# Designed miniproteins, single chains, continued (3), part 42

Each design is a single chain, and the fold is of that chain. pLDDT is the mean over its residues in the fold that is shown.

## One batch from the design tools (miniprotein)

Design m9437
Fold by ESMFold2-Fast:
Structure m9437 (fold): chain A 87 residues (1-87)
Amino acid sequence: SAPSQAELAEQAYQLAGQLVQLLLDNAPESEVRKVAEQLLEVARGLSPGQVAALASLLRREAEHLSPKGRKVVEELVEELERIRAEL
């Protein structure tokens, strides 16, 4: 059976936390990309409001990142906003 919206939201927040941690640790771009792609896939199953909340969380966490890390989050948030517009 398909995951519940609550389960997808929990997965999205866990993946967002993993992404931020990878960026703080200057992890390889391949690992960052993998987690970002997983997050975008999960986001397609969320409500528009849940995607907006996720984007806001990522922007807040990006304040602790380097300029390079912030740019990665900004690009990811732009993709999340595209997904939200299609929901």
Scores: mean pLDDT 86

Design m9438
Fold by ESMFold2-Fast:
Structure m9438 (fold): chain A 70 residues (1-70)
Amino acid sequence: SEEERKKLLQKQAELLRRFDSALAAGNYDEAVRILKELYELAKKYFTPEEREQIEKAYQAMLDALRAEAA
């Protein structure tokens, strides 16, 4: 629904702000946790076609952040 979409966008905006803060502080482990939360939250609302593309993008970002954290 439209209300559910608005709630998702608000949650994503909040998580993205926290993600930026974690990156600025060099807290890559926290950035990974936030990125996973973003992915899991958004996953519920994807069409099958959208899901494939977005999953690939999130996986690439997640792998890059994990490499920095190691």
Scores: mean pLDDT 78

Design m9439
Fold by ESMFold2-Fast:
Structure m9439 (fold): chain A 62 residues (1-62)
Amino acid sequence: MGLAILRLEFDTEEEAQAAAEHAAKLPGVLEVRVEYDEEKGKYVVTVTAEGAAAEAVLEAVL
């Protein structure tokens, strides 16, 4: 089965952390990372999920 990698950008660390915590609780999520993209000035949340879970993750965090 395929994996989905979702990359979400946030203006603040607080928003990124909240999204990461929410995503980590969803079924089918395998990994969540929060990184600061210095070039863009954004906080990036990278979610690795089972393909079937990708839609639910997008709906929950967007």
Scores: mean pLDDT 79

Design m9440
Fold by ESMFold2-Fast:
Structure m9440 (fold): chain A 85 residues (1-85)
Amino acid sequence: MEELIEELGRLLSKDPELTEAASRALASLARQQGLDDIAKRAEEAARNRDVEEFKKVARELYKKGDKEVVESVLRRLIAHARRRA
């Protein structure tokens, strides 16, 4: 999982618009999981296009949320990021 988050972070660092979209996706996922504090941090990461905060949010979501669902979302985000590169 850490390798997946680090790879996604590298792709997002080159694409601020995708960083915003990906962070909004994590905010939505966090709300679906009942993790409102993490959702607010993800919304802030989206506004600031902050890749480091995105990575922290992704790690906390994986730790506290449904691991299979979180991994699935992160894998879809990587596939999308690779297509844009």
Scores: mean pLDDT 86

Design m9441
Fold by ESMFold2-Fast:
Structure m9441 (fold): chain A 67 residues (1-67)
Amino acid sequence: IQVIGEKLRELGIFPTPEDLQLLADVFNGKVSTVESDTVALFQKAFGLTVDGVFGPETRAKLEELLS
């Protein structure tokens, strides 16, 4: 959770505490699919398809940044 927030801030993305928790829940498998403005901003920052849906492509990119 903390590492995800730090990486997003380095990229100029400032998620709300609620969005950060939502991303953490998806990343930890508590929720399988999520749609949010923070996800859309993340996708735009990495040149991914901007649909706001946290799918396999977006998950893979986030995992790459955490590795």
Scores: mean pLDDT 68

Design m9442
Fold by ESMFold2-Fast:
Structure m9442 (fold): chain A 93 residues (1-93)
Amino acid sequence: NLLETLKQGNLKAADAFIELLKLAEKNPNNSELKQNLIEAIKILGQSKSITGAFLLKNHEEKGKPMVRLAKLSEVFGEELDAAEKEASKNSSP
């Protein structure tokens, strides 16, 4: 599970995130992959180490991971906002 690897917060988390981006790009109508991507972005936002590792991988891959993320963020922008609001409601007492 790519999300489980992301939660571990090590260098493998960046590789898992890049693989999740590739899967979401190939399957843009898969709602489970969209939700996994939204959750992965939240995990990245909570950890400078994972974000830093992703940026290093992006440099090694000549910016391809960041281009994929940008395209997916445009497609999933509204879904990201909706998921953030739902997470806030579910985590609040």
Scores: mean pLDDT 68

Design m9443
Fold by ESMFold2-Fast:
Structure m9443 (fold): chain A 96 residues (1-96)
Amino acid sequence: DEEKKKKEKEKKILETIKKVYELATKAAEEAEKFSLKVAGKLAELVKEAIAALYDGDVKKAAEKLEEAAKYLKEAGVEEAAKKMEKAAELVRKLAE
């Protein structure tokens, strides 16, 4: 049933968005303690990733979250970077 498969995929995307949002919120709390500029860039990349997920562009969403993780790691916010790496892994699993 193609209709059932489509609904299952949409449900998994919505569940993944919720988990990404939860991880992003925790990452934002750590980034805010470090720098408003770092927190602002994280918020921008997460917003782009969530928009890509709603558009069904799983690859773009994962790439934006991976970019966020790299940026946070380079900025020295290691705990926030780990949260974004986990978010990217969850998004990558949607393509499987």
Scores: mean pLDDT 86

Design m9444
Fold by ESMFold2-Fast:
Structure m9444 (fold): chain A 81 residues (1-81)
Amino acid sequence: MDLPLDLAMAELGAAVIIANARQGMPFEESKEAALRLGKRYGIEEEVEKIIEKAEKEYGDDEVAASIAMARGIIEVLDERA
């Protein structure tokens, strides 16, 4: 049974990325945090693709890119639950 704790912890990690981005954290730091989440939850390849998509779509808007990236991570984890 897929554990609700994994989704809750990933959502917490994503919320931290979003909060830090809104406080002026550079996208490069948000990207590193996202990669660490991907590695921890076994979705590193999916996170790398999400990062590329966010950079392509929101390249100049670091906050929007970070939010899109964090949401993509939650969606992948929810799909596996």
Scores: mean pLDDT 76

Design m9445
Fold by ESMFold2-Fast:
Structure m9445 (fold): chain A 67 residues (1-67)
Amino acid sequence: MPTAAELSPLEESELRAQLYMAALAGDDERYEALAKSLGINKSAEEVAEELRRAKAAGREAARALAA
């Protein structure tokens, strides 16, 4: 499996999307395999929490702008 430095932007984007889906689904085995490929040292729990916070912040920002 190529490292992040060897991936095209499209390939890195696809692997990151799969990583985020695995983290949110609680699929630790899939997450670890993808994290290894991308050189990510964060746990699935940390990434899932960051994604939930980002999603919540995005909704709040959208609501604030709409007001």
Scores: mean pLDDT 71

Design m9446
Fold by ESMFold2-Fast:
Structure m9446 (fold): chain A 74 residues (1-74)
Amino acid sequence: GEQERRRRRLQEELQRLISKAMKYAEKGDYEKARKYLEEARRLVERAREEHGLPDDFAEAARRAIEVVEEQIKK
């Protein structure tokens, strides 16, 4: 239904943002990597507030974001 379609789109968008952040971090483009991580974090926060994202997926996305953030800090 509508809720299912919304969750799928949010999951797909989050995955894209995290993937882009990882890609730019691997290239050493930390400015772009941080930009995409910030967008991903904002999306997770908004989705949690609106209950638009499954808790398990939100937690996984948050952990993935943390991993990329640690890579950027090194």
Scores: mean pLDDT 79

Design m9447
Fold by ESMFold2-Fast:
Structure m9447 (fold): chain A 95 residues (1-95)
Amino acid sequence: LSERLKAEVELSMVMISAAVVKIAARKIYEKSEDEEIKKRAEELVKRAEEILERAAAIREDESLSVEEKLEKAKELKEEVKRLAEEVDELEKELK
């Protein structure tokens, strides 16, 4: 793969992962009767949306080099992984 295509794919994968985490957090919100859990789920949805928007902005930014886009994609991947772990922990509180 060319480095340009690799950057495009990595940023697209971040956006897909953030969208999946957002869906999971919304389902926790819908399934919970606990106001505290609902509030935490809402914050997780907002954080996933922010990551999705940042990944899209980086992908569209013609001023950034391919190398800079790859570095930013790595940072966003780490944020999405942490967010997914927080969603998993919150889901356990439903039981």
Scores: mean pLDDT 86

Design m9448
Fold by ESMFold2-Fast:
Structure m9448 (fold): chain A 64 residues (1-64)
Amino acid sequence: ADALVEQGKKGLEAGKAGDWQGALKGSRAIAEAFLQGNEEGGEIGKESLRVAGEVGPDVDPPGI
């Protein structure tokens, strides 16, 4: 759980820095892992994915 949360936080930081793909991968990984084991963690992961999606549309995201 702790490692998954850290990965998600690093993903969000990457997104804030403009690394959209890094943010998406990190957020998706924790969202899927937490949905399998913990619903509360899944909500955090979903919000992280939403933030990554919001940043992406500002410019054409590579590979979407």
Scores: mean pLDDT 60

Design m9449
Fold by ESMFold2-Fast:
Structure m9449 (fold): chain A 108 residues (1-108)
Amino acid sequence: MEAKRQEILERVRAHMEELAAKAPESVFRYLREELGLDEATARTAAAQLVLIGEASGVPVEEVLEWIKRAEEGDEEARKKVEEWVAKAQAELDARLRALAEEAGVPVP
């Protein structure tokens, strides 16, 4: 069980790093310079933004634009971001389930 848990955690970490690598430089610049996040937190946030974009079929730069508008008090932008976050959570759950199954079941 412990070995399986570590295998799943390593697969999740690799997947999150892959998502972060897909983020444009403009996204990292915003997270680090405008939000003041440290590198590790910015990479995690970038991976989450990429996941939101993939789950919603929206470019990550557009997702970031709507998040900025939501932070400025735009109610329509807030509702749109909430919808995308819900889709991203469902997608993350599906991917985590797949990674767990791959760790427990041989990949064909």
Scores: mean pLDDT 75

Design m9450
Fold by ESMFold2-Fast:
Structure m9450 (fold): chain A 64 residues (1-64)
Amino acid sequence: MTSDISSLTGEYKSLSDTKHGLMVEMKKAMSSGDTDMASSLGKKIKDIDDRMKSLSDKAYSLWS
């Protein structure tokens, strides 16, 4: 076992939690008609999705 798995799990969970919070805020912004806020939040969600994909790919390379 390596400490890398714990680190990857922690990073992924942190990003997942952040994404969830941003999705909730984006839903609120869309409900209120704040298209500028929704656009900004959408970009942040996209950036987090990219980071989560990179972590997932790295995790798979360790266990594949």
Scores: mean pLDDT 79

Design m9451
Fold by ESMFold2-Fast:
Structure m9451 (fold): chain A 95 residues (1-95)
Amino acid sequence: EKEELEKNALETAKERVGEKGEELMKKYLEDPEKTLKEMLEKLGLTKEQVEKWIKELQEKSGLSEEEARLLVVLEMITGVVNPELIPQLQERMQL
């Protein structure tokens, strides 16, 4: 299950964001804490805002914590690779 989720996350990152998205997802899967911290700094987000978003996705979608976390990370990767999307991401985090 975990291995399948990680494979799907890598494939989705490549499809939606391209090779740089896949590269960042691989980096996250290898070192989640360090990569998350770097993405938070680039996006102007806090860990608290990200954890709140993950919890809301779990409650609304019935997803597991791991599934919700990977979806949030994918959105963050999209913002890091495409900085023009950062305002939209920050707006969503105010939910």
Scores: mean pLDDT 80

Design m9452
Fold by ESMFold2-Fast:
Structure m9452 (fold): chain A 100 residues (1-100)
Amino acid sequence: SMLEKTEELLDEIIKLANEAVKLVLEGKPVEEIDKVFERMRAVADQIEDPELRARVLAAIDEFRELAYKAIETGDIKLLVIGQLRFVGELEEVRLEARRK
């Protein structure tokens, strides 16, 4: 079903977000971290509902901005806040998908 596909895509994006956090914490190059965010966007582009897709893409962009600020400043709290906000928004998108 479209719901099952949407939930699977959201789960994949959350797994990629956890990988991005791991790469930041390990001090991996920005280019390697950026590839994970590009993959997250590619998965989000597969979401069939245009409103839910737009929300997920916006959430990815906000999380990416906070991750980059964490790298630039060394303030790991920005990364934690970014991850928590991101996962929270994706769970709200999941609830909205279930209402349809």
Scores: mean pLDDT 89

Design m9453
Fold by ESMFold2-Fast:
Structure m9453 (fold): chain A 80 residues (1-80)
Amino acid sequence: SKLAELLLKLQLHVINAKDKETLITGVEEIIEELERLPETPEEVIELLREALEKVKKAKDLETAKKIVTETLEKIQELLN
């Protein structure tokens, strides 16, 4: 599934990001790719957009990574 592939790519962005700006860019890229994918549920886009706003306001990289990780867990529950 292309959807599953993009969600895995987002997990890799979380693991590999060394600063908050890189993580923000990674999340934005995945949202844009998911919006172009017709099979993506609207709820997945909504969860990621909410997570992106929280990430932008996060005090540090560790907090930002936790936000994206928790959002990915919610998405996996939704898709299962």
Scores: mean pLDDT 89

Design m9454
Fold by ESMFold2-Fast:
Structure m9454 (fold): chain A 106 residues (1-106)
Amino acid sequence: ALEEVAKKILEKVKDFPKGKAAHRVAGSPEAEKLLDEISKYVPENAAIVLTELDPHAAAGLVAYEDPEDGKPVTIKATALGPEASDFARQAAASLDDVEVELAPKP
């Protein structure tokens, strides 16, 4: 159920790095419903990027940090599910006109 996916995301939010934030959703009407639900609990300076929603697929959070002079924006990604790296790549691709660097796996 979507509620179980939301709970897993909320558990990860506790450890989510804080940064300058934007909310983005790529393509899925199920992603929009889940985004609305979990947005109530996400810190104002965290970003949620959902590229696809299957109860068994990856969902995740990304944080932006302000770039240091001459450096690209750093994306820190937390993903749920077995295809976390694929989700991170999709999340990066859904950010328009932004140079991104994916955070190393923790």
Scores: mean pLDDT 42

Design m9455
Fold by ESMFold2-Fast:
Structure m9455 (fold): chain A 74 residues (1-74)
Amino acid sequence: MKSLGIRIARGTLLRVAEGAKMLGKDDIAERAEKRAEELVKEMEADDSVTLSEAITRATRIANELGLEAAATPD
């Protein structure tokens, strides 16, 4: 169950990174990839993280990065 949560969370942030690259926002894409790696390490270190919490954390980061991308006009 822990490995599934990690895969979903990482996948969510990597999708944000791909979206950012498609929009030409390479800096946001790089930050999303870095956040994905950091989140994976945090979840691997904490056995108490549930699948639901992993999804919630990844979604929060994805929304934060997505809003930042949308707020940049050029």
Scores: mean pLDDT 75

Design m9456
Fold by ESMFold2-Fast:
Structure m9456 (fold): chain A 106 residues (1-106)
Amino acid sequence: SLVQRLSLLFENEELAKAIYHFLETGDLSPLVEEIKKYKDEIYEKLQSFYSVLPPEVQELLKRFEQNPDDLRPLIAAILLVTSLYLESLGELELAEKARAAAKELS
């Protein structure tokens, strides 16, 4: 399932469920709550892959590091990584939904 694939990508099942909920419903609220709860772990996970992340995601992580009280750049980074992963799976409509949401938060 897509939730299982996202769980493997982020190594966080609750984050994967919140992303999937957003993709089905357009509701970002569960995703915001999970990112707030696991902020440091999510940031460290993305930083571990920093060198292979697209420049747009790298810029969002730098912005978050400069102001960690603003979660919007971290949420946008997660949505962009999700969008790229969905594109790799051929899920183009869901990828565009994630990318559009990331753009609104950037």
Scores: mean pLDDT 88

Design m9457
Fold by ESMFold2-Fast:
Structure m9457 (fold): chain A 107 residues (1-107)
Amino acid sequence: SELERIRELTARGRAALAAGDAAGLLEVLRELAELAKASEDPEARELAVRAIADLALAAVEGGLFTPAQLEELIALLEELRAAFADDPVTVAVLEGTIAAIRAALAA
């Protein structure tokens, strides 16, 4: 059911992207982040983090977020990075995503 919930949230995130619904996408990203932090299943954690990174990058490339929303997203990703500090692969994915968002803010 945890993997199913992540897939449902990912589908909702993609629908929010297609609709230009920045607020809806941020809520999906927050829910995926909470699932990732709460899960002790490595497969579920990896799936949730990958979904967050993919959705965040797509939103940035599409210009969906305001600067204030990009700052909110950076804060969310920094919280996840801290939660997974002992997982170098997850940290690298999150750091790459944060760097892309910061580059968008500088443009």
Scores: mean pLDDT 88

Design m9458
Fold by ESMFold2-Fast:
Structure m9458 (fold): chain A 103 residues (1-103)
Amino acid sequence: NTAKQLQALIDALKTDLAKHPPHIILPPDVLPIALGPLSDDQLQEIGQAVASVGEKALPLLEQILSHPLLPKHKKQIIVDAFLATAPESLHSKVQELKKKYLD
């Protein structure tokens, strides 16, 4: 059920980012609950899905990378998947976020 609920959240987020000014700040308690139980492959899919939204997804990526309760390993998987999927024009901004929050 949690995997289906997370997929519904991602689909809702993609819809919101397309229609509204991005209010893509998730509650701090939701991120470790939603992302904590996920496998490395599922985290890679999350990173790819967020990257497919483009520049509007950068605040959500920063929220994920800055979250104190998410392990560095899981943040690394998400940001690397984002970089692999995102257009080259976003790479410099994402690499700055990676350097700022992961080292």
Scores: mean pLDDT 71

Design m9459
Fold by ESMFold2-Fast:
Structure m9459 (fold): chain A 66 residues (1-66)
Amino acid sequence: GMEEALETLLEIKKNAEEYIKKAETVAPDAVPFIKEIASLSEEEIRELILNNGGLAAMAIAAYKAV
C-alpha cells in the first residue's frame, strides 16, 4: 500500500549508499533509480507518494530489485 511505499522510499533514501553498493553487485540497472530516489527530500517523497500511486509502485520495484 501507500504506507509501504513511503517506508520503502525513506529506507532507500536513508541507506542509499548501502543499497547502491548492494545493487552494483546484484542488480546494477537499479543504481540510477536508487540515486534518483536518494536525491529527493523526505518531504518531497511524502508529497509524491500521496499524489502519485505510480511512484509507490516504482519504490517497491526498486527495493525488490536490490
Scores: mean pLDDT 70

Design m9460
Fold by ESMFold2-Fast:
Order: C-alpha cells, then sequence, then structure tokens
Structure m9460 (fold): chain A 88 residues (1-88)
C-alpha cells in the first residue's frame, strides 16, 4: 500500500495524529469498532482467507467513516491489552 512508502518516523507521526482523533470519538463509535474488530479477529483465527478479512476491514472503514490509520490505532491498542492480560 502507499503506507509502505512512508518512513517509520512518518508512520509513527500519522499514527499519533490518528490516536488523537480516536480519543475525540463518541464512546459508542469506539465500542462498535472494537466489537467488530474482535469478530473479524475471531474469523481470522477460524481460518477465514486473508482476502475475506481485507474485504471485511474495508467494509468496516466505510461503515464507520474512519481512516485505515484510525482502525490500526484501535487494533494496536486491543492487541496490547490482550498481551497485558496474558501476562497478568
Amino acid sequence: SWLDTLSDEELEELLREARERVRAWPAEKLERLRRRLAEIAALAEAGAPDEEIARLIDALIEELGITPLELEVVAQEMAAEARAAALA
């Protein structure tokens, strides 16, 4: 993707800006995204093809009116929470 042409520093800055936007969202919007991402993650674990997962993610971005970077920020936070829970 075009994101692969960015430096690590440029990508980190864009993710920081996306995180600031996510923090301004209504709680219901964040909760809906988190629920849908968990459902998509469960489908991936069940062996759904990468192409199907990509289509579901694209549909979710359109449905919620968010950017791919905002979705990535929330996905990273959910992954960090799951890792922290596994260590507790």
Scores: mean pLDDT 82

Design m9461
Fold by ESMFold2-Fast:
Structure m9461 (fold): chain A 83 residues (1-83)
Amino acid sequence: MSAKELYEEALNNEVDEELAKKLREYMSEKAQEKFKDLSDLEIGEAVKKRKLLYSEETGKLITLEEDIELGVEKLKEAVEKVT
């Protein structure tokens, strides 16, 4: 089961212990640290509220803040490299 498939399952279904454990395994290091204190149900809520997102770039689940930061950094580097 891929991180994308887990993300879609969490969006459409209630997150049980098994699903939450797999979601945590596919989280980025920053996401794991940020959400370590959340219960399994709260992790499911974070996915549904778009606080935890699937990143096609990384193939992992990342925070909204991390997704924005990566997008901005990648865009900035792409613009700065065109010289």
Scores: mean pLDDT 77

Design m9462
Fold by ESMFold2-Fast:
Formats: structure tokens, C-alpha cells, sequence
Structure m9462 (fold): chain A 66 residues (1-66)
């Protein structure tokens, strides 16, 4: 889902996720079969990279809310 992927990228940048981390998250999300799987994969990659859970949650919320 291209629109959701773009929204997630914008949201991650807005909440201050470093570019190298959101690029990895976006790539992981691109491998998702649907919007929920894509967001879960992207969020998991950011958490793995050490992004605080509140920042990841805010990025995901903004992406889902369009």
C-alpha cells in the first residue's frame, strides 16, 4: 500500500527518527504483504535499532490516521 508507506515515512521523519533507521524500517515495511504487516515490520525494525517505543508508537499512529 503505497499511500500508507509514504505516510509512515513522513510520520517517522516528523517524530525525529534518524534517516538511516527509517530507511531500514521502510525497507522492512515494503516486504509486508498488507498494510498491517508492513507497519508491524517497520515498527519492529525501529525498535530493534533502539528507537524509543513512544516515538515508534507515534509514527505508527500518524501513518494509520492518514
Amino acid sequence: VDELADAFEEAALEVGVPEEIWQKARDAGRKGKDAASALTAAAHEMLKAGVPIDVVSEAARRAVER
Scores: mean pLDDT 70

Design m9463
Fold by ESMFold2-Fast:
Structure m9463 (fold): chain A 94 residues (1-94)
Amino acid sequence: MDSLEAEMKKLYAEVNKIDPDIAARAEALLKQKLSPAEFERQTMMLSLDLGDITREKALKEGKSDKDSMKEGQKSAYMVRQYLSLGWFVKQLKE
């Protein structure tokens, strides 16, 4: 359990570094009693939001469209990993 919580802390710190609002919203989702389907829907929406924020930031920094898309996909994957791991840990504790 401690190892999983350490990985969650690391993922949260990375997401928070990109966008603190998305990080706070992701943490709030894990505190809600949601159905698996609603949790996946909310996870998808947050992943898309963070991906767009990261892509736009990369474009403003002068990166190519291709590189900006890759940065967005990477950040979207990180918040999805955080939420998936958090959901798994929550189910183990309940």
Scores: mean pLDDT 84

Design m9464
Fold by ESMFold2-Fast:
Structure m9464 (fold): chain A 89 residues (1-89)
Amino acid sequence: EKLYRPKPTLLEILRSVGETREVLTLGEILALLGLYLLKLGLFESGENSSIVNVSGTTLGELIGKDTIDMRDPSDILALLEKYTTLVEL
């Protein structure tokens, strides 16, 4: 499985949910981002829609949008491409 190093701003988000590693798989990063959204209570708006308001959060700044659609992974995949580096070829 490929390993990735989050860039400092993304790493700060992961640290906020208790992650101490600096090299992770994409699946691990996605799980930690889900935990981050849950910790902020942002998933409550998703009970009736897939749209999550990330305005005013560090994650929203990294994505460059005020909202994300949880049914469309494109914003999260673009975030991972921009803010991670492949460390295992």
Scores: mean pLDDT 73

Design m9465
Fold by ESMFold2-Fast:
Structure m9465 (fold): chain A 91 residues (1-91)
Amino acid sequence: LEEEAERVREAGREAAEILKEAGKERDDPSLVEAGERVRELAEEAAEALRAGDRRKAAALATAAVLVAVGAGLDHDDERAFEAARLLARAA
């Protein structure tokens, strides 16, 4: 579970950086906010995994993916979909 938790946390950090970088390049604060939200959700999912709560972790990880997908749809930005794929792969 610790290895799974660390993978989720690392994927969340990488996904958040992709979204925040896209937001900064586009001068789009909503993409930066999406990146911050993804990081928060992934960190909470990792903590749930460390606590042994796989159901809570799955729900939080799914929420992170949906935030990234939503950002991609709202901004027509492929990088947000890349972030979503990274998050889904880590789960």
Scores: mean pLDDT 82

Design m9466
Fold by ESMFold2-Fast:
Structure m9466 (fold): chain A 73 residues (1-73)
Amino acid sequence: SLTDEEIIEGLENIIKILSEELGFPEEEVEEILKFAREKLKEASGDKEKIEEVKEEIAKKIQEIYEKMLKEKK
């Protein structure tokens, strides 16, 4: 089974790759990581909540990316 720590490590690796590929500023990467850590702490081993948290993290990444694109316009 995946622990909160293992899930956070996996998400940190993914976010690092996305920041290098998509050019997210360090501040935005830190915001996403902080959000992920907080949400995973709230889920605390609940498998259903962990799946919801994965969706929320994906949505947060998308929202930050869209915001960056709008601010560039």
Scores: mean pLDDT 72

Design m9467
Fold by ESMFold2-Fast:
Structure m9467 (fold): chain A 91 residues (1-91)
Amino acid sequence: DFEKEAKEMSAEEVLYKYFKLRYIIQYLKDSGEEVPEELLKAYEIYGKIAKELLEKNYKDATNWLEKAGEKVGEELEEIKKEAEEIAKKSG
């Protein structure tokens, strides 16, 4: 249950997951690969929760977005590997 999982995470973790999923989905699309339905569902759910968190906590929103983006940048090579493994398994 992606919604339950996301609600147990910090705002920074939810935003990181959202941006990571966005990156992987875009990578697969740019590579001409099929995007798994589970990945699209996760992206939709994390996106909704991320939006709700940002709207409720506008004072912290910019800081959380900056930290989440920085973490994506730091882990970019690992995120790329994850996207490549998904592409290889899609057949």
Scores: mean pLDDT 80

Design m9468
Fold by ESMFold2-Fast:
Structure m9468 (fold): chain A 65 residues (1-65)
Amino acid sequence: MTLDEAIERAARLAKEGKVEEAGQVALDAMNKYNLTLAEVARRMIEKYGEEGLLAATGLVKLSLK
């Protein structure tokens, strides 16, 4: 799965109300591609807007625990 495919999947899960699953997909992509939380969040928000922001919220919650 490419970085773009992972971002699309995270945004799609967030749109379905699966914010925790979206956050996990984003976290897995962050670790696999050695990106910062800010970089992954920015890419999701720029491409998917509100769904990207929801996925970023899930990522932040998982990163704190």
Scores: mean pLDDT 83

Design m9469
Fold by ESMFold2-Fast:
Structure m9469 (fold): chain A 73 residues (1-73)
Amino acid sequence: MEELNEKLREAVREGRYVLENAEEVAKELGVSVEELKRGLARSLRALAEFGRAHGASEEAVEALERLAEEAAA
Protein backbone atom coordinates (compact mmCIF):
# COMPACT_ATOMS: atom_id res chain seq x y z
CA MET A 1 0.00 0.00 0.00
CA GLU A 2 2.65 2.58 1.03
CA GLU A 3 4.79 1.61 -2.01
CA LEU A 4 1.88 2.38 -4.35
CA ASN A 5 1.27 5.75 -2.65
CA GLU A 6 4.98 6.65 -2.92
CA LYS A 7 5.04 5.71 -6.62
CA LEU A 8 1.95 7.86 -7.25
CA ARG A 9 3.54 10.82 -5.38
CA GLU A 10 6.68 10.33 -7.50
CA ALA A 11 4.52 10.39 -10.66
CA VAL A 12 2.92 13.68 -9.48
CA ARG A 13 6.38 15.24 -8.92
CA GLU A 14 7.65 14.04 -12.33
CA GLY A 15 4.45 15.14 -14.10
CA ARG A 16 4.63 18.59 -12.49
CA TYR A 17 8.25 18.96 -13.64
CA VAL A 18 7.21 18.05 -17.20
CA LEU A 19 4.27 20.51 -17.10
CA GLU A 20 6.40 23.35 -15.66
CA ASN A 21 9.09 22.70 -18.31
CA ALA A 22 6.70 21.69 -21.12
CA GLU A 23 8.35 23.75 -23.90
CA GLU A 24 11.84 22.35 -23.19
CA VAL A 25 10.63 18.75 -22.72
CA ALA A 26 8.51 18.90 -25.90
CA LYS A 27 11.50 20.24 -27.86
CA GLU A 28 13.77 17.45 -26.54
CA LEU A 29 11.16 14.78 -27.44
CA GLY A 30 10.42 16.30 -30.86
CA VAL A 31 6.69 16.81 -30.18
CA SER A 32 4.46 19.87 -29.84
CA VAL A 33 3.68 21.33 -26.41
CA GLU A 34 -0.02 20.54 -27.00
CA GLU A 35 0.83 16.91 -27.86
CA LEU A 36 2.99 16.60 -24.72
CA LYS A 37 0.27 18.13 -22.51
CA ARG A 38 -2.42 15.82 -23.95
CA GLY A 39 -0.21 12.77 -23.44
CA LEU A 40 0.64 13.83 -19.89
CA ALA A 41 -3.03 14.45 -19.00
CA ARG A 42 -4.04 11.04 -20.41
CA SER A 43 -1.24 9.22 -18.54
CA LEU A 44 -1.99 10.96 -15.23
CA ARG A 45 -5.74 10.16 -15.53
CA ALA A 46 -4.94 6.49 -16.27
CA LEU A 47 -2.60 6.35 -13.26
CA ALA A 48 -5.24 7.96 -11.00
CA GLU A 49 -7.80 5.35 -12.15
CA PHE A 50 -5.29 2.55 -11.47
CA GLY A 51 -4.52 3.98 -8.01
CA ARG A 52 -8.20 4.28 -7.08
CA ALA A 53 -8.88 0.71 -8.26
CA HIS A 54 -5.97 -0.62 -6.16
CA GLY A 55 -6.66 1.20 -2.89
CA ALA A 56 -4.28 4.15 -3.15
CA SER A 57 -4.90 7.10 -0.81
CA GLU A 58 -7.58 9.57 -1.94
CA GLU A 59 -5.00 12.37 -1.50
CA ALA A 60 -2.59 10.76 -4.01
CA VAL A 61 -5.38 10.03 -6.51
CA GLU A 62 -6.76 13.59 -6.25
CA ALA A 63 -3.25 15.05 -6.75
CA LEU A 64 -2.91 13.07 -10.01
CA GLU A 65 -6.40 14.14 -11.15
CA ARG A 66 -5.71 17.83 -10.39
CA LEU A 67 -2.39 17.74 -12.29
CA ALA A 68 -4.13 16.02 -15.25
CA GLU A 69 -6.70 18.86 -15.33
CA GLU A 70 -3.88 21.44 -15.27
CA ALA A 71 -2.12 19.62 -18.14
CA ALA A 72 -5.37 19.43 -20.17
CA ALA A 73 -6.06 23.17 -19.79
Scores: mean pLDDT 84

Design m9470
Fold by ESMFold2-Fast:
Structure m9470 (fold): chain A 64 residues (1-64)
Amino acid sequence: SALSPEEKAEIERMARNLAKATSIPRELALALGEHELRERFPEKAEEAIAYFREVFEREWARYR
């Protein structure tokens, strides 16, 4: 992946915030994250989404 350390840090922060939101269903949290990443990283959307999903699953398990 061509994601910079700064881009990875932003994606990790986003994934943690969505995973911590106990009021949001998992599928909605994933959809919100993917939507934001397509807007913020249009040239790297698929790579950003793949990294987001990896971090999100790890963080989701932590808070459940």
Scores: mean pLDDT 84

Design m9471
Fold by ESMFold2-Fast:
Structure m9471 (fold): chain A 61 residues (1-61)
Amino acid sequence: SAAEEAKKKEIARLYLDFVELVKKTQELMVQSKIDPSKREELTQARKRAEELEKEYKKLLD
């Protein structure tokens, strides 16, 4: 159905966004050890990653 196809596309998009954000948090984790200003960005990125993971998992169950 169109609804099932739309759900699969949404899951794929959320997963790709999550993966990209995880890569960004890894980069920020390294940078935050040198630049304290990056710690706030890291905290925000981690919170966003948790939100995306919840959305992704909600669609999978």
Scores: mean pLDDT 83

